# Designed miniproteins, single chains, continued (5), part 81

Each design is a single chain, and the fold is of that chain. pLDDT is the mean over its residues in the fold that is shown.

## One batch from the design tools (miniprotein)

Design m18997
Fold by ESMFold2-Fast:
Structure m18997 (fold): chain A 94 residues (1-94)
Amino acid sequence: MKLPPEITEEDKANALAKIPELQEQAPEIPQELFDKLAEAIENNDLIAIVETLQEMVETIMKVLKEKGLVTKEDEEQFKAYLKKAEELIKKLKE
């Protein structure tokens, strides 16, 4: 399969624009994770982006589950995303 293209300035702008929306929907998630994601995106650090997204997903799951806002289906989907992130990181590192 084709390798993904390098992250462009447009891709970075689009990704960064989504961070405030995610923060507003999950305000109990540490600001540190959003800052880390923004920094990774700005630095074109694909591995750091994937790792940070994985941490954010785990944090979102924990917070929302504690509040009773997540369904069993959501939990299964989040676990699948975490596994995919792990596979992607492994492939990027060779």
Scores: mean pLDDT 69

Design m18998
Fold by ESMFold2-Fast:
Structure m18998 (fold): chain A 87 residues (1-87)
Amino acid sequence: SPFVEEVENIMVEAYVRIQSGEDVDAVYARALARLEELIARASREEAEEMLKTFQKGYEDIKPLLSPEAQAKFEALLAAMEKAVAAN
């Protein structure tokens, strides 16, 4: 699914930017905007697949993240869960 690939790309970009020392709040805001745009265009089934992709990706990278970065990824996950429930 192109939506799954785009979610993975957003997560990888956010991870790399945080690891490169970019401001975590700025990275979060950019990732949130991109994820919200994708979910707004997706069907319920596509949105559910995106949520599952994000959940799995977060589990894979969580041990490598600072507590601040973990909190931001969890906020992204919560925003996605809310958007999927509203769709």
Scores: mean pLDDT 85

Design m18999
Fold by ESMFold2-Fast:
Formats: sequence, C-alpha cells, structure tokens
Structure m18999 (fold): chain A 69 residues (1-69)
Amino acid sequence: VEEYLERLKKDPNDARAWGGLAEALEKEGRYEEAAEAWRKVADIAAQKLGPDHPLTLHYRRRAEELLAR
C-alpha cells in the first residue's frame, strides 16, 4: 500500500499505481478505499480513452461492486 501511495504523490495520474493500490486494499478488506482507488483508475482512463470506453466502464463497475458488499 505505502509503495503505491509514494508513487502517487510523485505522479497522481499513474493508473498502474492506482490499480495496484486498489488490489492491495481489497486484499486487506478495505473495500471503501479500494473502490476510491478504482474510481481514480476509471477517471484516468476517461481522460485518456474517453468516458464510454469499455475499460473506463469496467473500472467504474468494479468500484461500484466493492461498495455493494
């Protein structure tokens, strides 16, 4: 978790770091924080690929699923 947080302080648009952070938080059962990290991945994907891109929608849905526990 800390490794990804330090990486994100340097580059807040690092989608790989947000994804890695989200996976690490899921493994720790921190689903609300993991959902926030997946939303950041979706936001970055929306900037680069567009809001309706399949990957953008995929990351957005993953965040919603984590909150629906």
Scores: mean pLDDT 77

Design m19000
Fold by ESMFold2-Fast:
Structure m19000 (fold): chain A 64 residues (1-64)
Amino acid sequence: MDPLEELIEELEELLEKAEDPELKKRIQNMIKGLRAALSKGPVVRRVALREGTEALEEAKKQLE
């Protein structure tokens, strides 16, 4: 699977577990950005993957 698509799947799973409306909105916005990046060139997708991975780790910590 494309690493960017895998990241989107992990964020979607995290969104299902999140209860805080603000956190849900942030995760939804990140998923939208990553999905938009899938239609862009390799540089944009690489940057999106890096920033999305960092945001995923931070969101996981906030849910604990």
Scores: mean pLDDT 79

Design m19001
Fold by ESMFold2-Fast:
Structure m19001 (fold): chain A 72 residues (1-72)
Amino acid sequence: LEVGKKRAAGGAYAGTAAGGGDEAQAKKSMEYGRLNATGPSAEEAAKAAYEGALAGGGDERQARYAMQLAGM
């Protein structure tokens, strides 16, 4: 659980930043990514990061970067 939450949070933060989001948006995306993570798998972390980036106010590009980075 903690590993999946950490991956989702990290991916949401990094993806939001890579997609042009500011620090406040990246932190909000990270928080939502952590809350949305329900399991330890890379697939669950990627989905949580995608949803977290969108919930943090990000666009589709930022969400896709978050999903890709969390899935690594």
Scores: mean pLDDT 76

Design m19002
Fold by ESMFold2-Fast:
Structure m19002 (fold): chain A 62 residues (1-62)
Amino acid sequence: GKEVILAVLRKELLEAGVSEEKAEEIIRLLEQGKYDEAKELLIEAGFSEEQAESAIKAYEEA
């Protein structure tokens, strides 16, 4: 479900060196349906456009 996707994403962000505050902001944006803003923050965090879109789709489809 969506909770599992968020838990995995949070872990990946933290392991990539993203701060806890920024990881929580990205998760909050996804939960609010603000996918464009979440995508931009994922790209800033070092995700490729394809990785960011895949993460958002995984959440949306869960």
Scores: mean pLDDT 83

Design m19003
Fold by ESMFold2-Fast:
Order: C-alpha cells, then sequence, then structure tokens
Structure m19003 (fold): chain A 92 residues (1-92)
C-alpha cells in the first residue's frame, strides 16, 4: 500500500532530522521532529494489524517520550513510556 510506504518514509525522515537536530544541540527542533515521527507512526499503526501495529505504536511512544525529555519534562516522558509498556504487555 502506497499510504503505508509514505507514512513509514515520513516517520523515518522525521526521526533522522530529529537525531541531526539533537546532535547539533537544537533540542526544540529535535523534539518537534520526534513528535512528527510519532504522528506518522500512529497513523501507520491505524493501517496495520496485530504485531506490526503494536510495533508502530511502540515506536511512536518512544519518539513521544524522547520529545518530552528533550523539552525537560522527564515525568511526562516516564508516564508515556509506562503507558506504552502496559499497552504492549496487554496486547502481548
Amino acid sequence: SEEIERLLREAEEHAREAEEAKAAGDLKKAAEHYLKAAEALRRLAELLEGEEALRARAAAVVAEAEAARLEGDDKKAEEILKAGREEYEAAR
């Protein structure tokens, strides 16, 4: 599916741009790109089923937590990761 391929590419490109911004010390830009990657991954998860959908949601959770951490909100990052782990374990 063309839409799945587009969303995967969009997520990968934003994750790369986030890593580049983080390496350059632009934490705000890095957080923005991690959030855009997470958005693409959550849309991707809606089009997938089973384990693939769970992996896409898990990747989105990690990106969202990293964005929160880069913005200085460690508590929010921990809460995002905890909620994501609970969702993954419940689905197996």
Scores: mean pLDDT 89

Design m19004
Fold by ESMFold2-Fast:
Structure m19004 (fold): chain A 73 residues (1-73)
Amino acid sequence: MSKEELLKEGEKIVEEAREVAEKAEDKFEAEIQLSLMEMVLGIAKLEEDTEEVEELVRELKRLAEEMKKEVEA
């Protein structure tokens, strides 16, 4: 997978997480978690190594799942 494809996947993950956060009862907690995810995506966009970008996108997936579990609970 190319860096461009990985970044598109990361952007989709953050967008889906934003939709989950919009439905959250605890908006403050959801906003903090979204800000962290947006920061990780930003770092991924600055990385030159595709393997590092892949690892950061994997981190985004973990953060999104954790947020979803907490927000939907």
Scores: mean pLDDT 79

Design m19005
Fold by ESMFold2-Fast:
Structure m19005 (fold): chain A 67 residues (1-67)
Amino acid sequence: MTTDKDFLEGETLYAFGLMAYSLGMYELAEKQFEEAVEKLEKAYEKTKKEEVKEYLELAKEELEKVK
């Protein structure tokens, strides 16, 4: 199990972004997804784990959707 700080923060921000998006809070969702992408990119550079890459790709897709 990875306990990388950036991965945990990125995963949490991604989840909050999805919640904000589902509530129509698109500006908040955009900010959460932007921060999630930043944290997940750092986590993937350090860990190289497929799970981190999957979250990074999902966060980028959602960010493009809300922009």
Scores: mean pLDDT 82

Design m19006
Fold by ESMFold2-Fast:
Structure m19006 (fold): chain A 82 residues (1-82)
Amino acid sequence: MLKDEKAKEALMAIIEATLLLMGLVIKRKYEEDEKRKKELEEAIERVAELINEAVRLLEAGKYEEAKELAEEAARLAREALE
């Protein structure tokens, strides 16, 4: 029972991070400053790497670790969106 709840929490965190990643991709598309565009591209790459690792941990049943990485990805994405 608790494992199913942890799996759902990890999945929700991954979904939130993925939505924020899409926000970064959209922001980059409409960015006109080349330096800021590169900074957004670097943030997109890092956030995507963390989401991919979180998904691997989720598939391995490591729900708590998956949630922590997804939450870190979401934090980095929020900072880059500011």
Scores: mean pLDDT 85

Design m19007
Fold by ESMFold2-Fast:
Structure m19007 (fold): chain A 98 residues (1-98)
Amino acid sequence: GEELLLAKKYEEAIKAYEARLAKDPKDSVAWYNLGLALYALGKYEEAIEYFEKAVEYGDLYGQAKALENKAKALEALGKHEEAAELRAKAEELRKQAE
């Protein structure tokens, strides 16, 4: 029931962020939110690719948030050791941003 409505909302959000990225491909916030929407839809591999783009174009705080969510997607794929390494890197970036 509600899961289908949420999926439609995330699909609409994906289209909106893709339109933003067509105008500004360095919009790290758009890459990050696109990754979150794909993660919510269970598209973990695609979410990881877009979180990597958010890391590439983000500031230290944005990079830390993107790495934390990339780690969650890796855990969903069973890649627990890679996820732990990214969490450690995100923590270091958070300390540098503070």
Scores: mean pLDDT 85

Design m19008
Fold by ESMFold2-Fast:
Structure m19008 (fold): chain A 61 residues (1-61)
Amino acid sequence: SPEEEREGMLAFVRESALGLSPEELRRRLEELRAIYEAETDPETRALLGEMIRVVEEVLAA
């Protein structure tokens, strides 16, 4: 389902982020934010926003 796909994607993003250095996390945030600003599809934009929050949470920990 779309919900299960979303949850799987966010879990993957979190797990991937936990293995990154702070410098790599900041780079990933820059890339995700750039994609977010260019995205016109509301559902994709919402998912990108959730991905950004996950990476920000990992960086803040």
Scores: mean pLDDT 86

Design m19009
Fold by ESMFold2-Fast:
Structure m19009 (fold): chain A 61 residues (1-61)
Amino acid sequence: SAEEELKRLERIRGEIDRAVAEYLAQETDPAAKQRVLDAYASTRAWLDGEIARLRAEIAAA
């Protein structure tokens, strides 16, 4: 269901947020940090869009 998919994506988003934070705490190379931040920003924007879409679908049901 849309509700189950929403919960799954919210969990994945939280796990990615934690993993990125842990990586950035350990990484000392500024170039490597920037590449991860750029990739994270793109992935996060996509996830936020999908979560918003699912929320709208649930509200419209």
Scores: mean pLDDT 87

Design m19010
Fold by ESMFold2-Fast:
Structure m19010 (fold): chain A 68 residues (1-68)
Amino acid sequence: SAGVELLARIVSHETGVSFERALAALEEALRLAQEGRWEEAVKVLMDRLGLSREQAESVLRALLELAE
């Protein structure tokens, strides 16, 4: 999704993580959240992108809004 790719570029710029790594983390977190595995999705974003819990939850909400 173009929206997820845009979010991955923003996250990459803000965290210093590569675009490919950011995109992979966002796609994994979105998959987990869609499976009802919210806490695991939050932890993926925290662990792989270095986000705080508050930042990870905000990003995960944005991901769900951008998903078709």
Scores: mean pLDDT 87

Design m19011
Fold by ESMFold2-Fast:
Structure m19011 (fold): chain A 79 residues (1-79)
Amino acid sequence: MEVERAKKEKEKVIKDAEIEKEATEGLAKMYESSSKLLSEEEGEKAKEEGEKRVKEAEKEAEEKKKKAEEEYERKVKEL
């Protein structure tokens, strides 16, 4: 039962990380669309902010997935 539980926890963390990344990508696209309504200077700043947030979300998702895999491996070894 513990191995099965650890596997489900790993899958949940991976899925949650992917959902968070997808939500951030959606917000970045919204920032890009809104930039067309702003001045050129403000529009470029909005695009830069959106791209920065997407990169940070991708890095966080990758780290969460790696941590979940390491935690799963450790739990399996401890059983």
Scores: mean pLDDT 76

Design m19012
Fold by ESMFold2-Fast:
Structure m19012 (fold): chain A 92 residues (1-92)
Amino acid sequence: SLTEESLNKPKKYLEELIKFLKEAIEKLKKEKLSEEEIKKLLKEAEEKLKEAEKLVEYVLSTTPESELTKELEELLKEAKELYEELKKLAEE
């Protein structure tokens, strides 16, 4: 349906963001990154997360509650938790 197609785009974006954040966390744990590289990685993660938040907010404001909208909220929550973990690791 048209509603399902509209939800598939933000879902894919969130899944790709979660993958990016998990890979970024692993890289920080295993590699000696420069302060500049860490700063660039955090900025990219923040920008992607802000875009994801806007996409989810738009969908939730225009789409009735469904299993798919609940899935988007859970994916966004996971992305936020991973971003906070990335930030904490960057400060160590």
Scores: mean pLDDT 81

Design m19013
Fold by ESMFold2-Fast:
Structure m19013 (fold): chain A 62 residues (1-62)
Amino acid sequence: AGAAAAVQAGAAAGPGGGLAGASGHMKNREDDPEGARQGALKAGESAGGAEGAAIAATYGYL
């Protein structure tokens, strides 16, 4: 459960620096997949909160 809370957290977070940073790192994944993923996770760590949690879930563990 928590779909409504997750939806609201996502809407409140919007496209922030962490999400933008993670997306940017993933653009380089073909040349450096490990570095790209780790960069995305670091972007999530810097963002924190719901945005950081979403990035961690996406690139760290679903």
Scores: mean pLDDT 56

Design m19014
Fold by ESMFold2-Fast:
Order: structure tokens, then C-alpha cells, then sequence
Structure m19014 (fold): chain A 55 residues (1-55)
């Protein structure tokens, strides 16, 4: 996908909100989309793999 670190940041924040609401599958999807916009966003990468193991 097109590199866009600002969109990645917003998707990361949305993923955190979804996780706090207990919507683990939706949070994983949001983090996956954040990484499509910025694959170097370490915070999203760390949470993405953590939630995959928790799911």
C-alpha cells in the first residue's frame, strides 16, 4: 500500500481503542492496516504480534 505514516498513526490509535474495548479481532485488523501504511511503526508491530498470540 501507499506509505503514509500519519494514517498509520491514526489506525494505530484506533487499534488501541478497539483493544481497550475488548474488540481484539478489530484491533488486529486496525494494526494490520497501520502496518500497511507504515511497516516501520514499531508500536503497531509489537501490539499486532502480541494480540495474535493472545487471540
Amino acid sequence: MQFDPEKAKKLYEEGKRLYEEGKVDEAIEAFSQALDYDPTLQEALDLYYKLLKEK
Scores: mean pLDDT 80

Design m19015
Fold by ESMFold2-Fast:
Structure m19015 (fold): chain A 82 residues (1-82)
Amino acid sequence: GKELLLRLIGALLRAIGLLFEAEKVVSEEDPKLKEALELYEEAVKLFKEYLKNPEDEETLKKALELAERAVELLEELLKEKG
């Protein structure tokens, strides 16, 4: 339980850091940036749902998958554009 939660927090913090880096070098209209933002926002929404029901580990797992996917897309985008 706590290990997955810490992983999610780490992924969300990594995504925020990568979004700040992307803002400097990537157009706001970039499709990969838009997809990464949508994944990040959905992960945050699921994280908020998990905080209301901490017994729902499936919601936590989904949030983590989306957050890690957002990180992957942002890392790919920065590699292509930076």
Scores: mean pLDDT 83

Design m19016
Fold by ESMFold2-Fast:
Structure m19016 (fold): chain A 139 residues (1-139)
Amino acid sequence: MDKVAAAAQAALAVVRATVDTLADALMAHPSNRPIALDLRDAADRFVAAANAATPEQRLAALLAVASVLITLGELVNPAAVIIGDAIKRTADDASAAASATETAIQAVQQLSPEERARLGRALRAALDVGTRGLDNLLS
């Protein structure tokens, strides 16, 4: 696997681990279950589109997801910036994946139920942007 393919795969794994952790935390609170389901659906669509894409297209989509999260951090929650940075660092260096995943998971675990709901909506929106970008390239 070349460096781009390794980085894309590692960054996608960070996204998947973060989504799973956040969705499980959202499911623990009945009021947040619709947000958890929407987030899982958005992640499933993103992963499917990313798996159909080239490593270069996949990496570009992951960087787009990271950029949206970093931009929304000021409006939503600092954890969005932490997750976006984790994706970006892993995209730059696949060896950062384990540390980046742990940092993203810890950021999610420190949030209130209301903060997790805001983060879940932001991550869903970022994944939808990435999926739409990939769909436009693959159509």
Scores: mean pLDDT 87

Design m19017
Fold by ESMFold2-Fast:
Structure m19017 (fold): chain A 66 residues (1-66)
Amino acid sequence: SAAAEQARLEQLQKEKKELEEVLEELKKEIEEKKKKGSITERELAVMESAIGIIEAAISFLEELLK
């Protein structure tokens, strides 16, 4: 039904928006830590890996929304 399809699309859009917000917060945290000199190479690598995972999840949701 149209109502079920609409609910599915709204849920996927909500999940995508939440992941995009997490991604922007992580990028902001990395930049702030870089400015303060408070980030190690190990911490940076872990955070960049987390960004890659979130970007992959967003791409998957974008495919589901097509």
Scores: mean pLDDT 85

Design m19018
Fold by ESMFold2-Fast:
Formats: C-alpha cells, sequence, structure tokens
Structure m19018 (fold): chain A 103 residues (1-103)
C-alpha cells in the first residue's frame, strides 16, 4: 500500500539521519510522512525521473526541518549539495527523454 511504502521510505531516511546524529521529532516524522504519501499518490517511483523528483521534494523538506532546528552548518551544506545533485540528475534525465522525442 502507499501507507506501507511511505513508512518504509521514512524508515530509510531516519536510518541515514541517525548516522549524522539527527533524530526526527514526532511532528517532523508526520510532516515527512504526509509529503511522502502525497508524492507517492502523484508520482510513479518506477519511473526514474519521477523517483528523482520524489527524492528532491523529500530532501527539500529535510533541509527546511534542519534549518528550523538550527542544525550544524556542515549538515545543512550536505543537504544543499544533495539537492543540487538531484536537480542535476533530473535535468539530465529530462534532456535524455527530449533527445529521444526529437527523432
Amino acid sequence: SIEEMADRILEGIEDHLKEFGVELSEEEREELRKLIRKLLSELDPSNPEELLKLQLEVYKLLLEIAKRRGAKEEFIKDLELRIAQLEGKITEEHLKVAKELEK
């Protein structure tokens, strides 16, 4: 189900955040869970571009949460770098699809 997929994605995010000494509050977990559920209803994670868009939106919310918490500058910069990398990958996938359509 979408609910089970959202919970598994959230678990994976929390496991990664624990490696940086970051633990989400109940309110932050629910905010992320709501976004993930919404994105899973709108996007197909089996599509590479749509999966990247889902990851981008989740990381953007994580960055907002990190800034609200006054997280360490190094962690904020790491999230900003990951967002920039995801935006670059989306652009590359989009250009790849556009080239196929110009045939």
Scores: mean pLDDT 79

Design m19019
Fold by ESMFold2-Fast:
Structure m19019 (fold): chain A 60 residues (1-60)
Amino acid sequence: MLSKEEVERSIDAFIRELETRSKEQALLMIKVARSYYERYLDPELAKWANERLDEFEASL
């Protein structure tokens, strides 16, 4: 499984990419990312990652 630092770096890079997209594209990409985090991260890291995406999504 990914370390917390790898997850942090991945999310930061992902959010940077989302900022270059439309709101609709960003929301779609977030849905895909949530599915990947749920599958590949341990439950606590997946929850943390999804919470960070929730915060970003609320800012759109």
Scores: mean pLDDT 78

Design m19020
Fold by ESMFold2-Fast:
Structure m19020 (fold): chain A 71 residues (1-71)
Amino acid sequence: MQEEIDREVERALNAIYVFVATPGIIREVAPDASDEEIERIHREAVKLALEGMSPEEALQYARDRAEEIAA
């Protein structure tokens, strides 16, 4: 039970970190991205983190999507 609680807390903290960090990363990579594009990528990255993706992988996903917009 404790290990399950710790995993749930870790997942929640990872999702919060991705939620806070993602918009800044998108704006840094693609400064001309629209609010709608930022919100879409932000939503997708947070969803991936909630589904168990590492914060590093979720933020890399956001960067890759932002780089496509910047191209």
Scores: mean pLDDT 82

Design m19021
Fold by ESMFold2-Fast:
Structure m19021 (fold): chain A 55 residues (1-55)
Amino acid sequence: AKEKAEEVLEEMKDKVSEEALELAREAIERQLLTNPDLTKEEIRKIVEAAEEIAK
């Protein structure tokens, strides 16, 4: 999960704002507390949601 989160965040880093990345990191940390097997697809959705919030 952590490795997948880092990979997705690295890929999305060039596509989203720094503010969105910070929001996504916080959301991912929260999700990992309840779901340690978070998938790349779920992580991507979190990043996309953070981008919408950061706008």
Scores: mean pLDDT 77

Design m19022
Fold by ESMFold2-Fast:
Structure m19022 (fold): chain A 66 residues (1-66)
Amino acid sequence: GPAEDAAAGAAAGAGHAGDNAASKRATIGMQKLSLQGNTEGAMKAGEAGRAGDAKAAAELAEQGGR
């Protein structure tokens, strides 16, 4: 639910805090994918971020989720 989604987002953010460069790249990439209408790619990057892998999240976001 919304509380669980907020907690997952906070956990992803906390995981990314240890890798500022990758977390910034992931955030920018996900925003670009959303603006392009590539919601699936943005969600894949978000899943990697929630798993605590900031580098994978950044790479997925930059590759359009593939």
Scores: mean pLDDT 64

Design m19023
Fold by ESMFold2-Fast:
Structure m19023 (fold): chain A 55 residues (1-55)
Amino acid sequence: MTKEELEEELSRIFAEAREDPSITPEQVAQRVLELFEKAKKENPELKLVTIVPRR
């Protein structure tokens, strides 16, 4: 997965959350984290800053 593809997927996740108010910020964060993990597995050369939910 390229950096541009990652940005497009992130934009899509945010747009979907905007249109569906039932999607919580926690759900959005989970999707973002899963996308970053997938990108790292498909392209280990990507240096990603991951947002880790802090409790």
Scores: mean pLDDT 69

Design m19024
Fold by ESMFold2-Fast:
Structure m19024 (fold): chain A 59 residues (1-59)
Amino acid sequence: FVDQGKQLVQQGEEAAKQGDYETAAKYYFKASQYYDLAGDFESSQEAARKGHEARKKAE
């Protein structure tokens, strides 16, 4: 689960670099869910924060 979360964060970062903030937000929220399932609450919260930030930029 933690490795899956890291992979999703990287995909979110790549989408954000391309200006696709909506896709970036989706990857970050998926990463947050995987970290939560792994019991990594801190990484889950960080990923969720990045997702909200990306969604705000997508507007």
Scores: mean pLDDT 81

Design m19025
Fold by ESMFold2-Fast:
Structure m19025 (fold): chain A 96 residues (1-96)
Amino acid sequence: MELERLRELKEELKRLLEELKRLLAELERLGVDQQVIDDVRALIRELERRIKELEEFIETGKTKDGRTAEEVIREAEAVIRTARAFIELVRELIAA
């Protein structure tokens, strides 16, 4: 049960990572405020870290800091929600 959820979250994070990378390229082309560019780059780094953590947990069944599967799932779900909200907000901003 948990292993399937971890794999689903990893694939969702990977899809969001690719979407953020495309968004970053668009924002750089449009010459938007540097703060927005920095925020997108920070979120990309966070998603990359979470993907690696999920990959390691799927392979080993544990984190380096002893967090539970439920904690890792909850944190990944929170990052996914934040990334989706941020992408939507930024797209609305550049469309205006």
Scores: mean pLDDT 82

Design m19026
Fold by ESMFold2-Fast:
Structure m19026 (fold): chain A 102 residues (1-102)
Amino acid sequence: AADAAETLEAARNAFAEGQIAFEAGDYEKAAEHFERAARLLATLDPASPELARALLNLGKAYFKLGDYEKAVEAFRRAVEAAEAGGDRELAAEARRLAEEAE
């Protein structure tokens, strides 16, 4: 229903809400917001750096919840998006975090 600009704004708002929830220690809410941000960003560009960051933070939220299987999956998706977008530093961070969660 939203155009691309409206979808991007909604994704950025969800990402910001996720960061606020994460900083407050509400990791379940953080995961919900980062999941929403990732879904919206994936509809625009599956290789975007913003998608890679949303997936990285989703993985961090799951890691804090002790859901290591979901954390590893989110980090691996972050690696794929980061590599597709040329962000080698984020890809390396996501790989390290995936290994730590295993």
Scores: mean pLDDT 89

Design m19027
Fold by ESMFold2-Fast:
Structure m19027 (fold): chain A 60 residues (1-60)
Amino acid sequence: SEEKRERAIALLEKEIKNRPELKEELEALIEELRAGLTPEEVAERLADKLPDLAEKLRAL
């Protein structure tokens, strides 16, 4: 849903603020979310690198 995508984008933006070194990678995922990628697919891509964020995305 669009609501879940908006919440996922907000979570990624919050993570960028906390982890500026990940800005490029997370901004690319935000663009993919806007283009139609699901929060669940983003969570799968981040599961190994950012497991806590992936869990939050899956909980949406």
Scores: mean pLDDT 84

Design m19028
Fold by ESMFold2-Fast:
Parts: sequence; structure tokens; C-alpha cells
Structure m19028 (fold): chain A 56 residues (1-56)
Amino acid sequence: SELEKELIRLEVVEGLLEIALETAKSLPAMTEEEIAAIEKALEEIRKKVEELKKKL
């Protein structure tokens, strides 16, 4: 279904953002504000994943 395809796409983005967050936290040049922005993006994707799972 289209909802299953969208869920897979969002779960891939979630995984990529998790890697980005871990990488950003390991880089000395990254500011707390930049790290917080990635964390916020990850939270927004996680919210979309949970909302889609409820529709399946």
C-alpha cells in the first residue's frame, strides 16, 4: 500500500538522521544549536513514523 511505502521512506530518513546526529555529536566543530536542530528534525520524523504506524 502507499502507506507502507511512505513508512519505509520515513524509516530510512529516521535512520539517516540518527547517523547524522551521532556524527555531529562526535565533531568538535559542531555547535550545541546545530546538534539541537538535528535532534529536532529526528523528533519530527519519529512523530510522522508513529502517526503512519497508527494508520496501518
Scores: mean pLDDT 85

Design m19029
Fold by ESMFold2-Fast:
Structure m19029 (fold): chain A 74 residues (1-74)
Amino acid sequence: MFSVEEARESVRAARELLEEAERALEEGDIRKATTLLTAARIHAAIAKSSGDPELEKEADEVLERIRRLEEEME
């Protein structure tokens, strides 16, 4: 499993990528948004695998936001 420090960095990366994806969607760049959301999901999954309940909760919040944006893209 990844360390708690690595998981914390992954949550941060996931949030940053999610914000970039939201901006790309606002600009109509669906391809860029899809790529950024995929990367954010990978980072959130890494954080969720840490076994830390707080980081798992933060990762789940990011994953839920990703899911909502993906539903809006279809």
Scores: mean pLDDT 81

Design m19030
Fold by ESMFold2-Fast:
Structure m19030 (fold): chain A 60 residues (1-60)
Amino acid sequence: SEDEKKADTLYEAGLQLLKEGRYEDAANAFRLSATYYRQAGNVDKAKEAEELAKKAEELA
């Protein structure tokens, strides 16, 4: 779905930002990714993105 494609793009952006040490930006990307995964009905990926957002928030 379109929402799942947006979620995937944001998830990959979040991973790249995390590698760059841009923790606040990474957390925001993962939060938005989780929202789109939930809209797409992909609850497992949404939870995964939410966990990564929390980890990024802890590192900021």
Scores: mean pLDDT 89

Design m19031
Fold by ESMFold2-Fast:
Structure m19031 (fold): chain A 71 residues (1-71)
Amino acid sequence: EDIVVTGVHPQPLTPEQEAAVREALLAVPGVKDVRVIQLDDGRTVVSVWVENEEAAKAAEEVLRQHGFEVL
């Protein structure tokens, strides 16, 4: 069973910002996959697949540090 953490950023990310958040999330032990989706309304959605609750909490903190609202 995969736990999915979802964060929403109110603005488009630059390629550098996307790379930074992806790198930070993948550095979390227990993160399996990271997907970034740019929405037509200018928001960015990041979904993180994690193997346990500890990794989920760490991923939530990383997302918040990068300006994302965690759902």
Scores: mean pLDDT 84

Design m19032
Fold by ESMFold2-Fast:
Structure m19032 (fold): chain A 94 residues (1-94)
Amino acid sequence: MLSPEELKEGGEKALKDGDVHAAVSAARSLYDQGAYELSLELAEKAAEEALKQGDLEAAARAYEIMSRSYMALGDEEKAEKYKKLAEELRKKAL
């Protein structure tokens, strides 16, 4: 199993190569391992790059990961904010 640091480094490399889907996958794996703060950092960068590329579905997935990570960290207000942002992006992606 990859360490949280290796997952973050892999996700950052994917973003440099323009691969937002690989970065979102790495952020999800960080969340699944309980590395919530690292998951947030990578998901935030993935969302920004996805929006820059016009990939609303990838941006929505990144915001969902951010919402879940904020919930795990006890920040219910930010969790709800990013949940709503993800829902808005999914509606625009349809």
Scores: mean pLDDT 87

Design m19033
Fold by ESMFold2-Fast:
Structure m19033 (fold): chain A 80 residues (1-80)
Amino acid sequence: SDAERKEEFKEAFKEFLEKLDKVIKEMEKLSKEEREIMLEEMKESIENVKEQGKKFLDEKEYKKLEKELEEKLEEAKKVA
């Protein structure tokens, strides 16, 4: 059902945010060039998650998702 797909997406999104936190932490151990590469890969992954969110989430839920992803991207930019 749509409700089950939405709940599965929300759980996967929570896991994705945890993975982003781990990536940001690992970036601190890398060279500047490697950090820039990881930042670009993170941007691409975030765009893919946004596209999936548009399929499953309503407008209010999507805006919350965008804000959470933007906050993670800003954290990553501070490390890069």
Scores: mean pLDDT 85

